# Designed miniproteins, single chains, continued (2): the designs that were tried, part 83

Each design is a single chain, and the fold is of that chain. pLDDT is the mean over its residues in the fold that is shown.

## One batch from the design tools (miniprotein)

Design m6870
Fold by ESMFold2-Fast:
Structure m6870 (fold): chain A 81 residues (1-81)
Amino acid sequence: SLEETAKAALEAAPAQLRPILAEAARAMIEAAKNGDEEAVRKAAESARQLVRQLGFPEEDVALADRLLDAIERAALEEIRR
């Protein structure tokens, strides 16, 4: 489920990334409940940009991108059911 994917992503994330991923997951879950695919994509993109702007190491940026991609995919699939 979307909530299970979001929880797994947060558990996989380093402590410094968890607040960003938690807010992104919350926004994507809310957007999915409203059937708003554009809001899902915007929330994911905003989080990806924020991780880069805050100067996280490249390995953390790559991990955040993978975790955000997983949540985004799950949210879009939830809408398309």
Scores: mean pLDDT 88

Design m6871
Fold by ESMFold2-Fast:
Structure m6871 (fold): chain A 108 residues (1-108)
Amino acid sequence: MLRPDQLVRLPPALQAMLQSLGYPPVLTVQQLLQAVGELLRLYATSVSVELRAQGKEVEVVDPLEQLLRFEGEVAERLQELMGTDSTVFTVDEIFDAVARHMVPVPAP
């Protein structure tokens, strides 16, 4: 992974959505990971929360292995980023895809 203070460009698949949340097109790796975390918090539905609401007992072993469901535009952007037609992803898969699509920017 790149250094937390390294400047990177927003991944093209997520650019419009992250900019709508107020993030600049060039930001640090740490800021990008924070932006992705905010995107997940706003738009993701936890599959374990859905199953628990249905009266099913679900044990979450690792937060990074947590299954998240997405709908609409957010699902389409993540499908573009990850090269899949799935609407369900683990947290780890999403952050790994973002890391693979980071483009370093030289210091000004």
Scores: mean pLDDT 74

Design m6872
Fold by ESMFold2-Fast:
Structure m6872 (fold): chain A 90 residues (1-90)
Amino acid sequence: SRADVEAAASSLLTVADQAVDWALRQAEKATSQEEIEKIKEEVLRNQRVLQEALAAWEAKSDAESQAYLRAVRKQIDAKFQEVLDKLDAK
């Protein structure tokens, strides 16, 4: 249902925000490039998990819900890209 799609999207956005916050906190504590690379690997892993979850919801959704989920995916991808850019700057 639409309510299930919206609830799923909200949960995935919350997970994305938590992953971003975790990565930024770990980056502040990192003392080596090796530690930054490990944080980056975890960020990319979390991004893939969320992309797969969104794709699974999109596959079983109607056209309107698919458009909504694609917009949510762009939001999540943008959040992860901002963190990856910050990690690359260190």
Scores: mean pLDDT 87

Design m6873
Fold by ESMFold2-Fast:
Structure m6873 (fold): chain A 97 residues (1-97)
Amino acid sequence: SAAEQAAAETRAALADPDPEKRTQQLVELAKKYASDPEASKAMVDAILEEAERTRDRGVIEAGLEAVKTLLRLAPDDRELILYLVGAILRLIGLLLD
């Protein structure tokens, strides 16, 4: 499914040791999946799992840029928009921890 592909590609991008390349890849994936609510949610879940596991500032910041991109390009889907906003708040919370 697109959701399974989004999760797999997101995990691969998050594993890139280059912070700039990681952020660029995640933003491009966000652009690719933004029109698909289930793929967008799968991408967010992968970002949150990795951010919470690593507590790495670079991972959290890259994830935040990707989720902001998803929100900017999101279809008019209330459930998706609330999910993306919740993810942004969670990522900001991890940066402040």
Scores: mean pLDDT 90

Design m6874
Fold by ESMFold2-Fast:
Structure m6874 (fold): chain A 81 residues (1-81)
Amino acid sequence: SDPTVQLVVEHEEPIIEELLEEFRRALEEGDDEKAKEIARQLLSPEEAEKVEELIDEGRYEEAYELVKKTAERRIAEARAL
């Protein structure tokens, strides 16, 4: 429900930061499967599909930046709305 968005954002912000660090480590290890799983947990299905495509192409920097931007956008949108 919409009134709980701020509560979700406040609880998710530390979790998002931890997941981003775990995602970065998975990419550094070349564990594409783990990286995709973390992306699915952190992002919407539509956004996760884009990240999975970048990982499949070996574009790890772009994958990380997309995950980070999407997470930051999600937090910002929830705080603004």
Scores: mean pLDDT 73

Design m6875
Fold by ESMFold2-Fast:
Structure m6875 (fold): chain A 99 residues (1-99)
Amino acid sequence: SQAQDLIAIAQKLVDLAEQSVAEAQALIQKVKDGKGGKEDAQKAIQLSTTALILAQRARDYAQQALQIQPSPEAQQLLERAEQLEKEAQALLKEAQALL
């Protein structure tokens, strides 16, 4: 169904955003530990920005799925996408402060 296709897209975007968040967190921690430099901070900015865009798109697809057919799966994806958007925004700010 159209709603299930949108859920599948949202899930893939959430998975990619989670990967980008995890990599950004690791790079930020590396810089804070004195083991990384400007290049690691710049990569963390890029990854946080990518995660933010992916999370925003996931939110939009999950919201569209909910409008077509309300479901617990679509609601959980919407909530996870909104959480990832907040996490990505926080990481972006933190990474920018390292420059």
Scores: mean pLDDT 92

Design m6876
Fold by ESMFold2-Fast:
Structure m6876 (fold): chain A 71 residues (1-71)
Amino acid sequence: MLSEEAKKMIEKAKEEMEKLVEEGDVKGMLQKALDLAKYFYENYPDEVEEAAKELEKILEELKEKWKKLEE
């Protein structure tokens, strides 16, 4: 079960990653995703599976956003 702190962290990361995709910085977006994953491994090991599912949803949304930017 995701803690309220973990949920807020994921929401903030999502906003930052969305901005990076809008700026065309796919590398920066991937780095943010990796940094978030590492943070969960170190600080919220019991929440990693649920955090991974939320991150997968975010990455799918960002993929659709990227497609729209390519027209």
Scores: mean pLDDT 78

Design m6877
Fold by ESMFold2-Fast:
Structure m6877 (fold): chain A 79 residues (1-79)
Amino acid sequence: METVTLRVEVLVDGELVRETTTVLPKHLADGLIAEAKAGIGGTRVLNINGKEVTARIVDVEVERLPDGTVVVRIHLERL
């Protein structure tokens, strides 16, 4: 089974608020990336330091690092 190291970075107004790294089967990682991209324009409620923040997904960037790690950066804008 082919696995991918996936790092998900969540940025609100350009500030990194959450980072998660996980190892997943490639088909699950590809599915998560597709779902993240499909979420552009959608609103999300986030808990940041115990406070609820409503934000819109404005962009999703995908970068492959030289070590094979895939970085998904989810950019949100506060509403």
Scores: mean pLDDT 84

Design m6878
Fold by ESMFold2-Fast:
Structure m6878 (fold): chain A 102 residues (1-102)
Amino acid sequence: SADRVAEAAREAAAKHLTPEQADRIGDEVRKLVERLKNAKTPEEAYEAAVDVLGILAGLFLTPEEAARLQRWLEENREKLKKMTPEEIVKFAEKRIDELLAR
């Protein structure tokens, strides 16, 4: 759920940021997961997926791993945008679950 992902992001952020900053990150992640689930076009789904994965990569990955994920998403932008919104959501949810399991 969006609440589960948001709480995991807030807890990870709270290890290195102020409580107020961690709460803002959690709220932003919640909004992005909701935008992802409600996306009606591949473009909307792709943009929401990139934004949420970018924040989570910064929280759960090393800087080098986060940079590799960002490059992969950018290099595969056109391929991902040819997917249905539902396929992009499934892709993003799988990547989110992998990040939260670290």
Scores: mean pLDDT 87

Design m6879
Fold by ESMFold2-Fast:
Structure m6879 (fold): chain A 88 residues (1-88)
Amino acid sequence: LRELLEKVEKAVKEGDIEEAIKYLEELREAIKALNADPELKEAAVLVIERSIELIKDLKEEGKYEEAKKAAESAVKNLRKMIEKIEAS
């Protein structure tokens, strides 16, 4: 999980929004496959799905800086959620 999150963060830092979306989708599937607390898992999946939708919408509107900031916020929130999932 942390390795995929690190890849999202790196892609965002490099301005590669498509790569960031790809790694968020991979992170979503990895979380769904975990044998962890279902409530924490579902909450993290929902955050990822909403973040992907927002980033895609902003990108479609040509708002690349806003898409980057949305991805940065998603990484920050998901880091805390992943810590809770790994502790469960």
Scores: mean pLDDT 83

Design m6880
Fold by ESMFold2-Fast:
Parts: C-alpha cells; sequence; structure tokens
Structure m6880 (fold): chain A 100 residues (1-100)
C-alpha cells in the first residue's frame, strides 16, 4: 500500500540518520527533520482514499529525492562520505516512487 511504502521510506531515512550522525551531525539533524515531516504526512494520508494516498506518497518521495540530491551536491567537496549516502538515498527514493 502507499502507507507501507512511506513507512519503508521513514525506516530507511531513520537508519541513514544514525549512520550520518557518525559522519556529520548537521546532515543527520536535517535527515531527522525530514523523518518528522514524513511521519506527519503519513498521519494525514490515513484520512485519504488509496488513489489520493498513492499520488501524495509519489509526490512526497520525488520532492525528498530532489532535496537529498541537492544536499549531496552541496556536501560533495566538504564531506564526500555524507554526499554518497545522500545520493544513494535520493536514487532509492526515486525508484520507490516509480514503484507506486
Amino acid sequence: SPLDVLEEAIRRLEEAAEELAKIDEEVAKTMRRMVESLRAILEEMKTLSEEEQRRLARATLLRLAHELDEMAKEYEKSNPEAAKILRELSEWLRELAERL
């Protein structure tokens, strides 16, 4: 379901935040804020039809993928390890959105 897909995204981003915290606390903090935003969207989605849930989930995942890709570009010179994790997450979220 679209709810399950968004829950999967939340879990992956939480895991990434823990890994990023070992590398760059500022990036980890940004990731945790994204998780909080996704949890709020997930709760809102519970009141929607499955078709509306799918549309909102897809749009949300694509927006986050774009934000993560932009962040990866910003960190590429200063923190290549963080940039790599952010790029891999961006690619995964885009793939996840296309599966909806």
Scores: mean pLDDT 88

Design m6881
Fold by ESMFold2-Fast:
Structure m6881 (fold): chain A 75 residues (1-75)
Amino acid sequence: SLATLEAIQAEALAAVAAGEPAPSDEELADLLREAARLQGGEPEDELIRELIDQLTPDERTMAATALRLALALRE
């Protein structure tokens, strides 16, 4: 729902504000692969790498936090 997306975004912003370090490329890649599998597919490693390469450190922190929360909520 939109409310769930807003809650995830708020937690992602809070992680950046708290000074949480950016995740490793491997951790972020694993989270992206898991999210893709839940959507019924698995992207190529090159696509995952390209997506990660586009992100700033703060965006990587936000993405990891958002992905971890989204994956937990799909249980």
Scores: mean pLDDT 77

Design m6882
Fold by ESMFold2-Fast:
Structure m6882 (fold): chain A 78 residues (1-78)
Amino acid sequence: MEKAQQVAREAVARAEEIVREKGEEGLPEAFEVLIKAAEEVIELAKDDKDMVERARRLKEELERALREGEVREVEPAP
């Protein structure tokens, strides 16, 4: 579990660095880093259902955000 938390922290720091360097254009790459980290957390924390479920939900939300190009915010009609 400790290693899973370390992977998550390092991924968040990396994602923040990408966003700081590239700004909004870096968001897709930052999301990909977080998605990959979530997959590793799932693998490392298999015995912790709560951690696995949290990582799985985060991964699904990030994948949806990448696909839609949005950040879970409603887009008003034109």
Scores: mean pLDDT 72

Design m6883
Fold by ESMFold2-Fast:
Structure m6883 (fold): chain A 115 residues (1-115)
Amino acid sequence: SSAKKQLIDLAKKAKETAEYLEKVIDGTDEQRREATKKAEEVMEEIRALADQLISDPSTKETGKRLSIGLGAGEGLGEMARSSYLIAGESEEKAKAKGKAYAMKFTAKTLEELAE
């Protein structure tokens, strides 16, 4: 129950962070940096949860699946960032768009693991 609650809470946080990144994408560089920093903090919280879940035999499989999902989300985000940079977007916009993709994918993984 504790692990399920942590997965649900982080899924909501990741989803809200993705929505905030999308909201500020055409804003200022300062707004994009703030949103990107928040996304990095949320990613670290998700990484810490994955490590915690892996350390407990009863939740080890869930933690491994979360770790894989986090890695896939980060990979998707980096691919998106690279694509936007090639398309001529600024570094700040490309980074924010990449983080939004990473957060959306990772939020979906957290929601599925909480079921």
Scores: mean pLDDT 88

Design m6884
Fold by ESMFold2-Fast:
Structure m6884 (fold): chain A 71 residues (1-71)
Amino acid sequence: ALAEAEAESTKRLNQAREDYQAKAREASELAAKSKDEKEGNLIAREVSEQAGQAVTDAFQESLALMGKAVS
């Protein structure tokens, strides 16, 4: 049902967003602490990029679920 697909999509997207915000905050703090250390900045960037990709993937899965539910 559309309502079930919407609820599941929202749940997954919210979970991914919360995980992204937590990791982005941690990465930002690490980058701030390690501003003069290249390794710290690289690690923070990689963590942030991975979290961003996960959010994008969750959003696309959400759209696919919604599209399938209305078909």
Scores: mean pLDDT 72

Design m6885
Fold by ESMFold2-Fast:
Structure m6885 (fold): chain A 90 residues (1-90)
Amino acid sequence: PFVKPSEEEALEDFVRNKPPALTPSEETIEALRRAAEEAGIPLTDLQLRWLAEMVEHLLGLSVEQVVEALKETDGNLLAAFERLFELARE
């Protein structure tokens, strides 16, 4: 599927403007993968890396909060990102 959603562009712009990339920890990636699978939300390795880097470097949120956002959005990564930003802003 080739589309140009505004949410996708916002994600790309966010990644482009973020501080120099830090490799997310394998612990965070594994925790996200396991919790997402247990919640019935399969994620790709790329999606897990983006979430882990965002959580560790930009949002300061827990893995549990990320998984809950994914459950609320039924695995919609873009909607989950928006929800996580709102949680971090509080």
Scores: mean pLDDT 66

Design m6886
Fold by ESMFold2-Fast:
Structure m6886 (fold): chain A 93 residues (1-93)
Amino acid sequence: ASLLDQLSALFDRFAGAVEAGDLAALRATIAELEALFEANRSTLSPEQAALMERLLAELRALAAALEAGDADAAAAERARLVATYGRLALALQ
């Protein structure tokens, strides 16, 4: 599978974990995304790498907001995450 296909699958799993309120699944999906990023770091442009690092930071921030029960922070982080994912997906085409 392409990097974009793998990223899309992980993002779908993350979205499902958020909907289910499954913090363990959220943390596991973030760890898988971190491993995917490290495995592909040398093949990424500086712009793609920066977007991937930003996506990881936003995923961690969303997970932290959900763990804290901060609905407003979670909504704001989710909006940022969707925007960053869209930019990364376009950059990987």
Scores: mean pLDDT 84

Design m6887
Fold by ESMFold2-Fast:
Structure m6887 (fold): chain A 101 residues (1-101)
Amino acid sequence: MSKQQMLDILDELMSDPIARPFREPIDESDKVMMEIIKNPLSLTEIREMIESGEITTAEQLRERVLQMVEEVLKYWEEGTPMYRAAQRLLERFLSLLESRS
């Protein structure tokens, strides 16, 4: 998968309303959220990693998106809106990856 294909997938994912809670980095002034989420990661940060060459393969992209989703699933209880949003985001992302294979 090319760098442009990975950027296209991420841009399409980020344009979906379901991505809204995951687009931006956690506010550094929110010390409570920063303490709870040990490995904070946003879609914007993942996109920057693709542009910088830190993510060069579809597998690395998958690992970073999964890392972001897993942190949400650890913190939020099953059935909550945030937990469901994280599951739907992952499903949408995996579908986009397969459509580009």
Scores: mean pLDDT 76

Design m6888
Fold by ESMFold2-Fast:
Structure m6888 (fold): chain A 66 residues (1-66)
Amino acid sequence: SREEIEKEIIELLMKKAGMSEESARALVELVKNGEMSPEFVVALLKKYGGLSDEEAEEIKRLLEKL
């Protein structure tokens, strides 16, 4: 479900990017509202989150299912 995918994304952002739950939820809402693309999220996570290409791509694929 969308709810389950959203929770998985939040968990990955917290564990791999070191984001707070509040920040992770805010990022998901920006994508859901069309204010931020999955491609832009990948760029941010690689630049500021320290994620590998593989980790960022995993999160991108989940965001695209929203």
Scores: mean pLDDT 84

Design m6889
Fold by ESMFold2-Fast:
Structure m6889 (fold): chain A 94 residues (1-94)
Amino acid sequence: SMREKLKEQLEKLLELVKELLKKTTDPALAARLNELMARIKELLENIDSLSEEELKQRVEELFAELATLAQEIYDAQGLDPSPVLKRIEEIAKE
């Protein structure tokens, strides 16, 4: 179902946020990742109470925010963000 796919995407986003937290050296970027993680957890807790349309929109917003944040984290460290941005895009297409 669409809801099952969105749940799987949220779980994959949560794991990616945890990976980025381990790599993040900037406390301000870490705080933003923790806020994103809280929002993902809240959606997972409320997954059955939200409409599929609303859930899809919230998931798409989270993907966009994570992509922006991942870019900032990698740029701040002088690293190429392309591999992590590709991973985010691949999860979003599932």
Scores: mean pLDDT 86

Design m6890
Fold by ESMFold2-Fast:
Structure m6890 (fold): chain A 77 residues (1-77)
Amino acid sequence: APSRDEVFEALRDLIVRAMLADPSVSDEERAAFLARMQEAWAADDLDALAAVVREAQERFPEHRAELEALLAALRAA
């Protein structure tokens, strides 16, 4: 099974790739989003991280299922 850090990196990488593929997402918006994820992860605040992931699911509905699976795996670790 992947480590918690590997699951978090996979979650972050999916969101980064989704944002980079969307021309409506600015560099500032992407940086702010990633900073919120990193802050939540550093604080071990899975509820705060889940809230950020929920925003990503609303923005990128095509990735909703994969984001949910990664978040569930992270909570179970």
Scores: mean pLDDT 85

Design m6891
Fold by ESMFold2-Fast:
Structure m6891 (fold): chain A 77 residues (1-77)
Amino acid sequence: METLLAALKSPDDVVRLIAAHELLKLPWSEEKAAALIEMLEAMTDPLVARALAELLLKHPDPRVRAAAEAKLAELAA
């Protein structure tokens, strides 16, 4: 999990998307939820950000889902 959390801080948006997808297969944790929210807020590529936000809508943490919905609304404006 530590390796995947580190990958969420990668400057490469594709690496971050892959890490987020792998983290969704792991059990919930506050560290995981916080890292996913922080990374999503930092994304600048609209295509990669949209793909990641859609993926994160499936997350069990309501804060992660709220961040994903907010990002999708931002990208739709």
Scores: mean pLDDT 72

Design m6892
Fold by ESMFold2-Fast:
Structure m6892 (fold): chain A 63 residues (1-63)
Amino acid sequence: RRDELVERARSLLDEIVQKTKELKEAYRKYKNGEITEDQYKKLSAEVKKLSEEYSRILAELRA
């Protein structure tokens, strides 16, 4: 149902915004030696996965 896809898209967008803020802070921590490269890459991969899911829902809404 379109309404359910719209709610899902909004939830994903909010999650992407939050994870992107975390990624920016993680980059600062990584450069300062506070976290490992693997921890930073894991968070980066999570943001990418959410963005791909968001794009799929947008494509479904346009169909």
Scores: mean pLDDT 81

Design m6893
Fold by ESMFold2-Fast:
Structure m6893 (fold): chain A 98 residues (1-98)
Amino acid sequence: SLEEIKKLEEEIKKKYPDLPESVRIIAAYLKHALELLENPELPEHLKDGLALGILLLREEFPEEVEKALETIFEEEEKEKFEEAIERAKEIIKEDQKK
């Protein structure tokens, strides 16, 4: 939700006040999206949509995503990010077969 993303961004701002706002917003969104992907009750088609959104952010804002990962994310969270990227790539491969 937008409220959860805003809350995460404010927490990131307190710990990393020197980071650009764009990096903080992207980090907050990624943390929220990765948490949603871990919810077993979330429908598979929504998980697919979230994974594609994560891939799109990496493609459109590669420097901000990289800065967020290197500065804010723990190794476990980085692994979850890579799993989401691989999920998105598989969706794209399946679409190309149609």
Scores: mean pLDDT 83

Design m6894
Fold by ESMFold2-Fast:
Structure m6894 (fold): chain A 74 residues (1-74)
Amino acid sequence: MEELLELVRRAAEAVTQIKDKKTRENAIRSLVRAAEALGVSLEDVRKILTEVAEEKGDQETAEIAKKVVEEAEK
């Protein structure tokens, strides 16, 4: 489990490098779907994505991550 969480964290760091908001949102959506398919909980994915975005000072990415995870929960 820790190995999957570390993989999600590394992927989250990569998506924060995407400057285009729509492309970044689509990358986050793909990351969330892939992590869920690997058995990572949506709560853990949301936490990792928001922590990484906040470490970068990127509130926009944190809000996008929250929105994408909320949409996946429906």
Scores: mean pLDDT 79

Design m6895
Fold by ESMFold2-Fast:
Structure m6895 (fold): chain A 58 residues (1-58)
Amino acid sequence: SDEVIARVMSHETGIPLATVLRLIREYGVERVSKALHEAAKRYGVPVSVAQVREVLEE
């Protein structure tokens, strides 16, 4: 199901699917989902990888 969730995240945020999948492998799906939603709230869409990493590393 991670692939399906990653596709939804990619569509919602504008981040490439491969990048979302890599982040999920590194940080886990729940943490990445929360960080993507927070980054989208702070910075708007499309979200950059740097913006997501900033939230993930807080």
Scores: mean pLDDT 82

Design m6896
Fold by ESMFold2-Fast:
Structure m6896 (fold): chain A 85 residues (1-85)
Amino acid sequence: KKTTVKYTLEGKEAENVKWAIENKLTLPTYLGDLSENERLYLVFDGKTKEAWAVVVSLDGELLAKGKPSKVKEENGKYTVEVVIE
């Protein structure tokens, strides 16, 4: 039941990641809905340059949290592979 998804952050999202790295801040990014009751976020830690997935319900309950993975810079874009269990 482990799902691995690769995300590419570009344009404004890439600028936000760069800003978080420069300021050593944590930045959440909404990625979409996995189902009617599940919202997927990517959380990025600018201090460690790691990101992890979180799945929350519409009621705000934490349903799943992935393990941190290093974000890679590729041609001005940031890519990360997130694992959801």
Scores: mean pLDDT 77

Design m6897
Fold by ESMFold2-Fast:
Structure m6897 (fold): chain A 65 residues (1-65)
Amino acid sequence: MSVEEGGRAAAEAAARGDIGAAARYASLGVKQGGTPEETARAARRAGLEMGDERAARIASGLAKQ
């Protein structure tokens, strides 16, 4: 899983209300050679592209933990 894939999957999970899955995907994005900051940016971008500002905020916040 790439940083972009992890961020996108985290945003998708947050959009459906699955915070546990969102946190897991954010963690996987970091482990694939990304930083928490890079994964947070990917998650925020994916959430905003889906038109879901709440998912963007939740997923990007989880990536920074």
Scores: mean pLDDT 79

Design m6898
Fold by ESMFold2-Fast:
Structure m6898 (fold): chain A 81 residues (1-81)
Amino acid sequence: VLELVKEALEAIKNNDYDRAISLLQKALRERPDDELLREALFDVNVAKIYKDAGNEEMADEYKKRAIENLEKTLERLQKEL
């Protein structure tokens, strides 16, 4: 899960929303009750919708939210190791 979250973070930072969604779906299959992962996946999906609609400002806001949630998830996972 840790590597999936790291790769998803890099994908989001590179505006590769489809890759980020795929990686987060894999992470959620391993941790289905992880609320921060679920919220991050939701935010990435919303960011993609705004990006596809040409609304870069709103896409960036939801991208930022997803990054913050994934960074919190990453810190938590590192403490569990």
Scores: mean pLDDT 81

Design m6899
Fold by ESMFold2-Fast:
Formats: C-alpha cells, structure tokens, sequence
Structure m6899 (fold): chain A 68 residues (1-68)
C-alpha cells in the first residue's frame, strides 16, 4: 500500500540522515537534500502531497534533534 511504502521511505530517509550526520555532513546540506526529496516525491505523487509534506517535516525535525 502507499501508506506502507511511505513508512518505508520515512525509515530509509531517517537512516540516511543519521549516516550523513555521523559522517560530518553539515546539517544545512542534509536538510536541503531532504527538501529536494520532498519536492521530487510531491511532483511524482501530487495527490499525496499532504502526507509527503508531513513525513518530510517529521524527518527534518528528527534530524535537527539528533544534531543538537
């Protein structure tokens, strides 16, 4: 289902953000990449824009909390 697919994408994005932080990638670059991913997903699935925006918002907040 789309809900299960989006849950998988969310987990993958969180794990990748964690790896990037551990590798010393600047937070601003990680956030920029996540925002680009959000825009790409919305272009591909505009009918799911609300769920995609919410998912990416949560991933970005989690990444910012890990950085602190």
Amino acid sequence: SMDEALAGVKRDLIEEAKRQLEAGVPLEDIVSTLESSRNQLIRQFPERAEEIEKMLEEVIKYTEELYK
Scores: mean pLDDT 85

Design m6900
Fold by ESMFold2-Fast:
Structure m6900 (fold): chain A 79 residues (1-79)
Amino acid sequence: APVSREEMERKLAEEVAKAEELVAKNAASLTPSDEAARAALLAQIDAGEPLDSDLFEKLSLPDQVEVGRRAAEAAMARA
């Protein structure tokens, strides 16, 4: 059977919660984000393109979580 939107949203919420816990745990060790890389990744999300892993690695952990969350939300909105 196809996965329902509610099931996808539940799984996404669980994954986001785990990622946010890891961000909180590592807050003292965070590296600042590359603003150009963040802008490029957001443009990729808006265009429906796959995220560039090299750009993603240039982001701080909280910005990685936020960009990943936005990408998942955009993918669900297109489905």
Scores: mean pLDDT 73

Design m6901
Fold by ESMFold2-Fast:
Structure m6901 (fold): chain A 73 residues (1-73)
Amino acid sequence: GSHMAAELAREKAFEEELKKQIYEDLKARGLMPDSEEEAQKLIEKRIQLSREIADTLLKVGEEFEKELAERRK
């Protein structure tokens, strides 16, 4: 099946685009470290944190909407 290959390709493409966007944002804000290693670490940490925040916000949002729906009954 092509599902796994397509999923991995999408994840990789998304991660590459996200890295580029983070790089451009840091550059525009003048926050790019002089060290290439430091820049890569910052970008990787930002990607990881963004994924964790997105997952957490989605879960919190769903639970909050459930609570509101129950209170509106």
Scores: mean pLDDT 75

Design m6902
Fold by ESMFold2-Fast:
Structure m6902 (fold): chain A 90 residues (1-90)
Amino acid sequence: SLELARETVESLERFAEEVEEELPKLRELSETNPEEAKKRLVVLIVALGIELAAASFAAKLGEEDPEIKRRAEEVAERLRELRREAEELL
């Protein structure tokens, strides 16, 4: 379903934006409260892994729409980079 693919991509794009805003705060927290930062980073890394699977699924569902497929692949790349950054803070 192209509608489901579009809605999934839009949700993933919002999630990526929220994570991009949260990571700098978690970086600061790593300096002031490392134990709390690690707990939040583990939860975030798991969530990013789940959303990466959703992005792959959205790309497959939207494969007949080049725009939806492109957006799904772009958000997947954003999520992979965010997960890498979060893992580096552990």
Scores: mean pLDDT 89

Design m6903
Fold by ESMFold2-Fast:
Structure m6903 (fold): chain A 81 residues (1-81)
Amino acid sequence: MQPHLSEGYQALLAGDYAAAVRHFLEALREDPTNRNAALFLAHALRLLGEDALADRVEALASQGASVAPLLPEIEAVARSL
């Protein structure tokens, strides 16, 4: 597992959803087509109440598409946490 994926998953298990979003965001910056990182990020976003953004991330991931177009919005959410 990528370090950022592992760290994000540990943050999710600890209930630190803000840290989880940041770690999964770093994984997606390295590979914006990483489906596992995108799905874990969407889950963390839902736990933070960001359902609309989570839906958009899941839609791109389910199509095998890059989530690169959503990275600025994900970064804005991460900075607000």
Scores: mean pLDDT 84

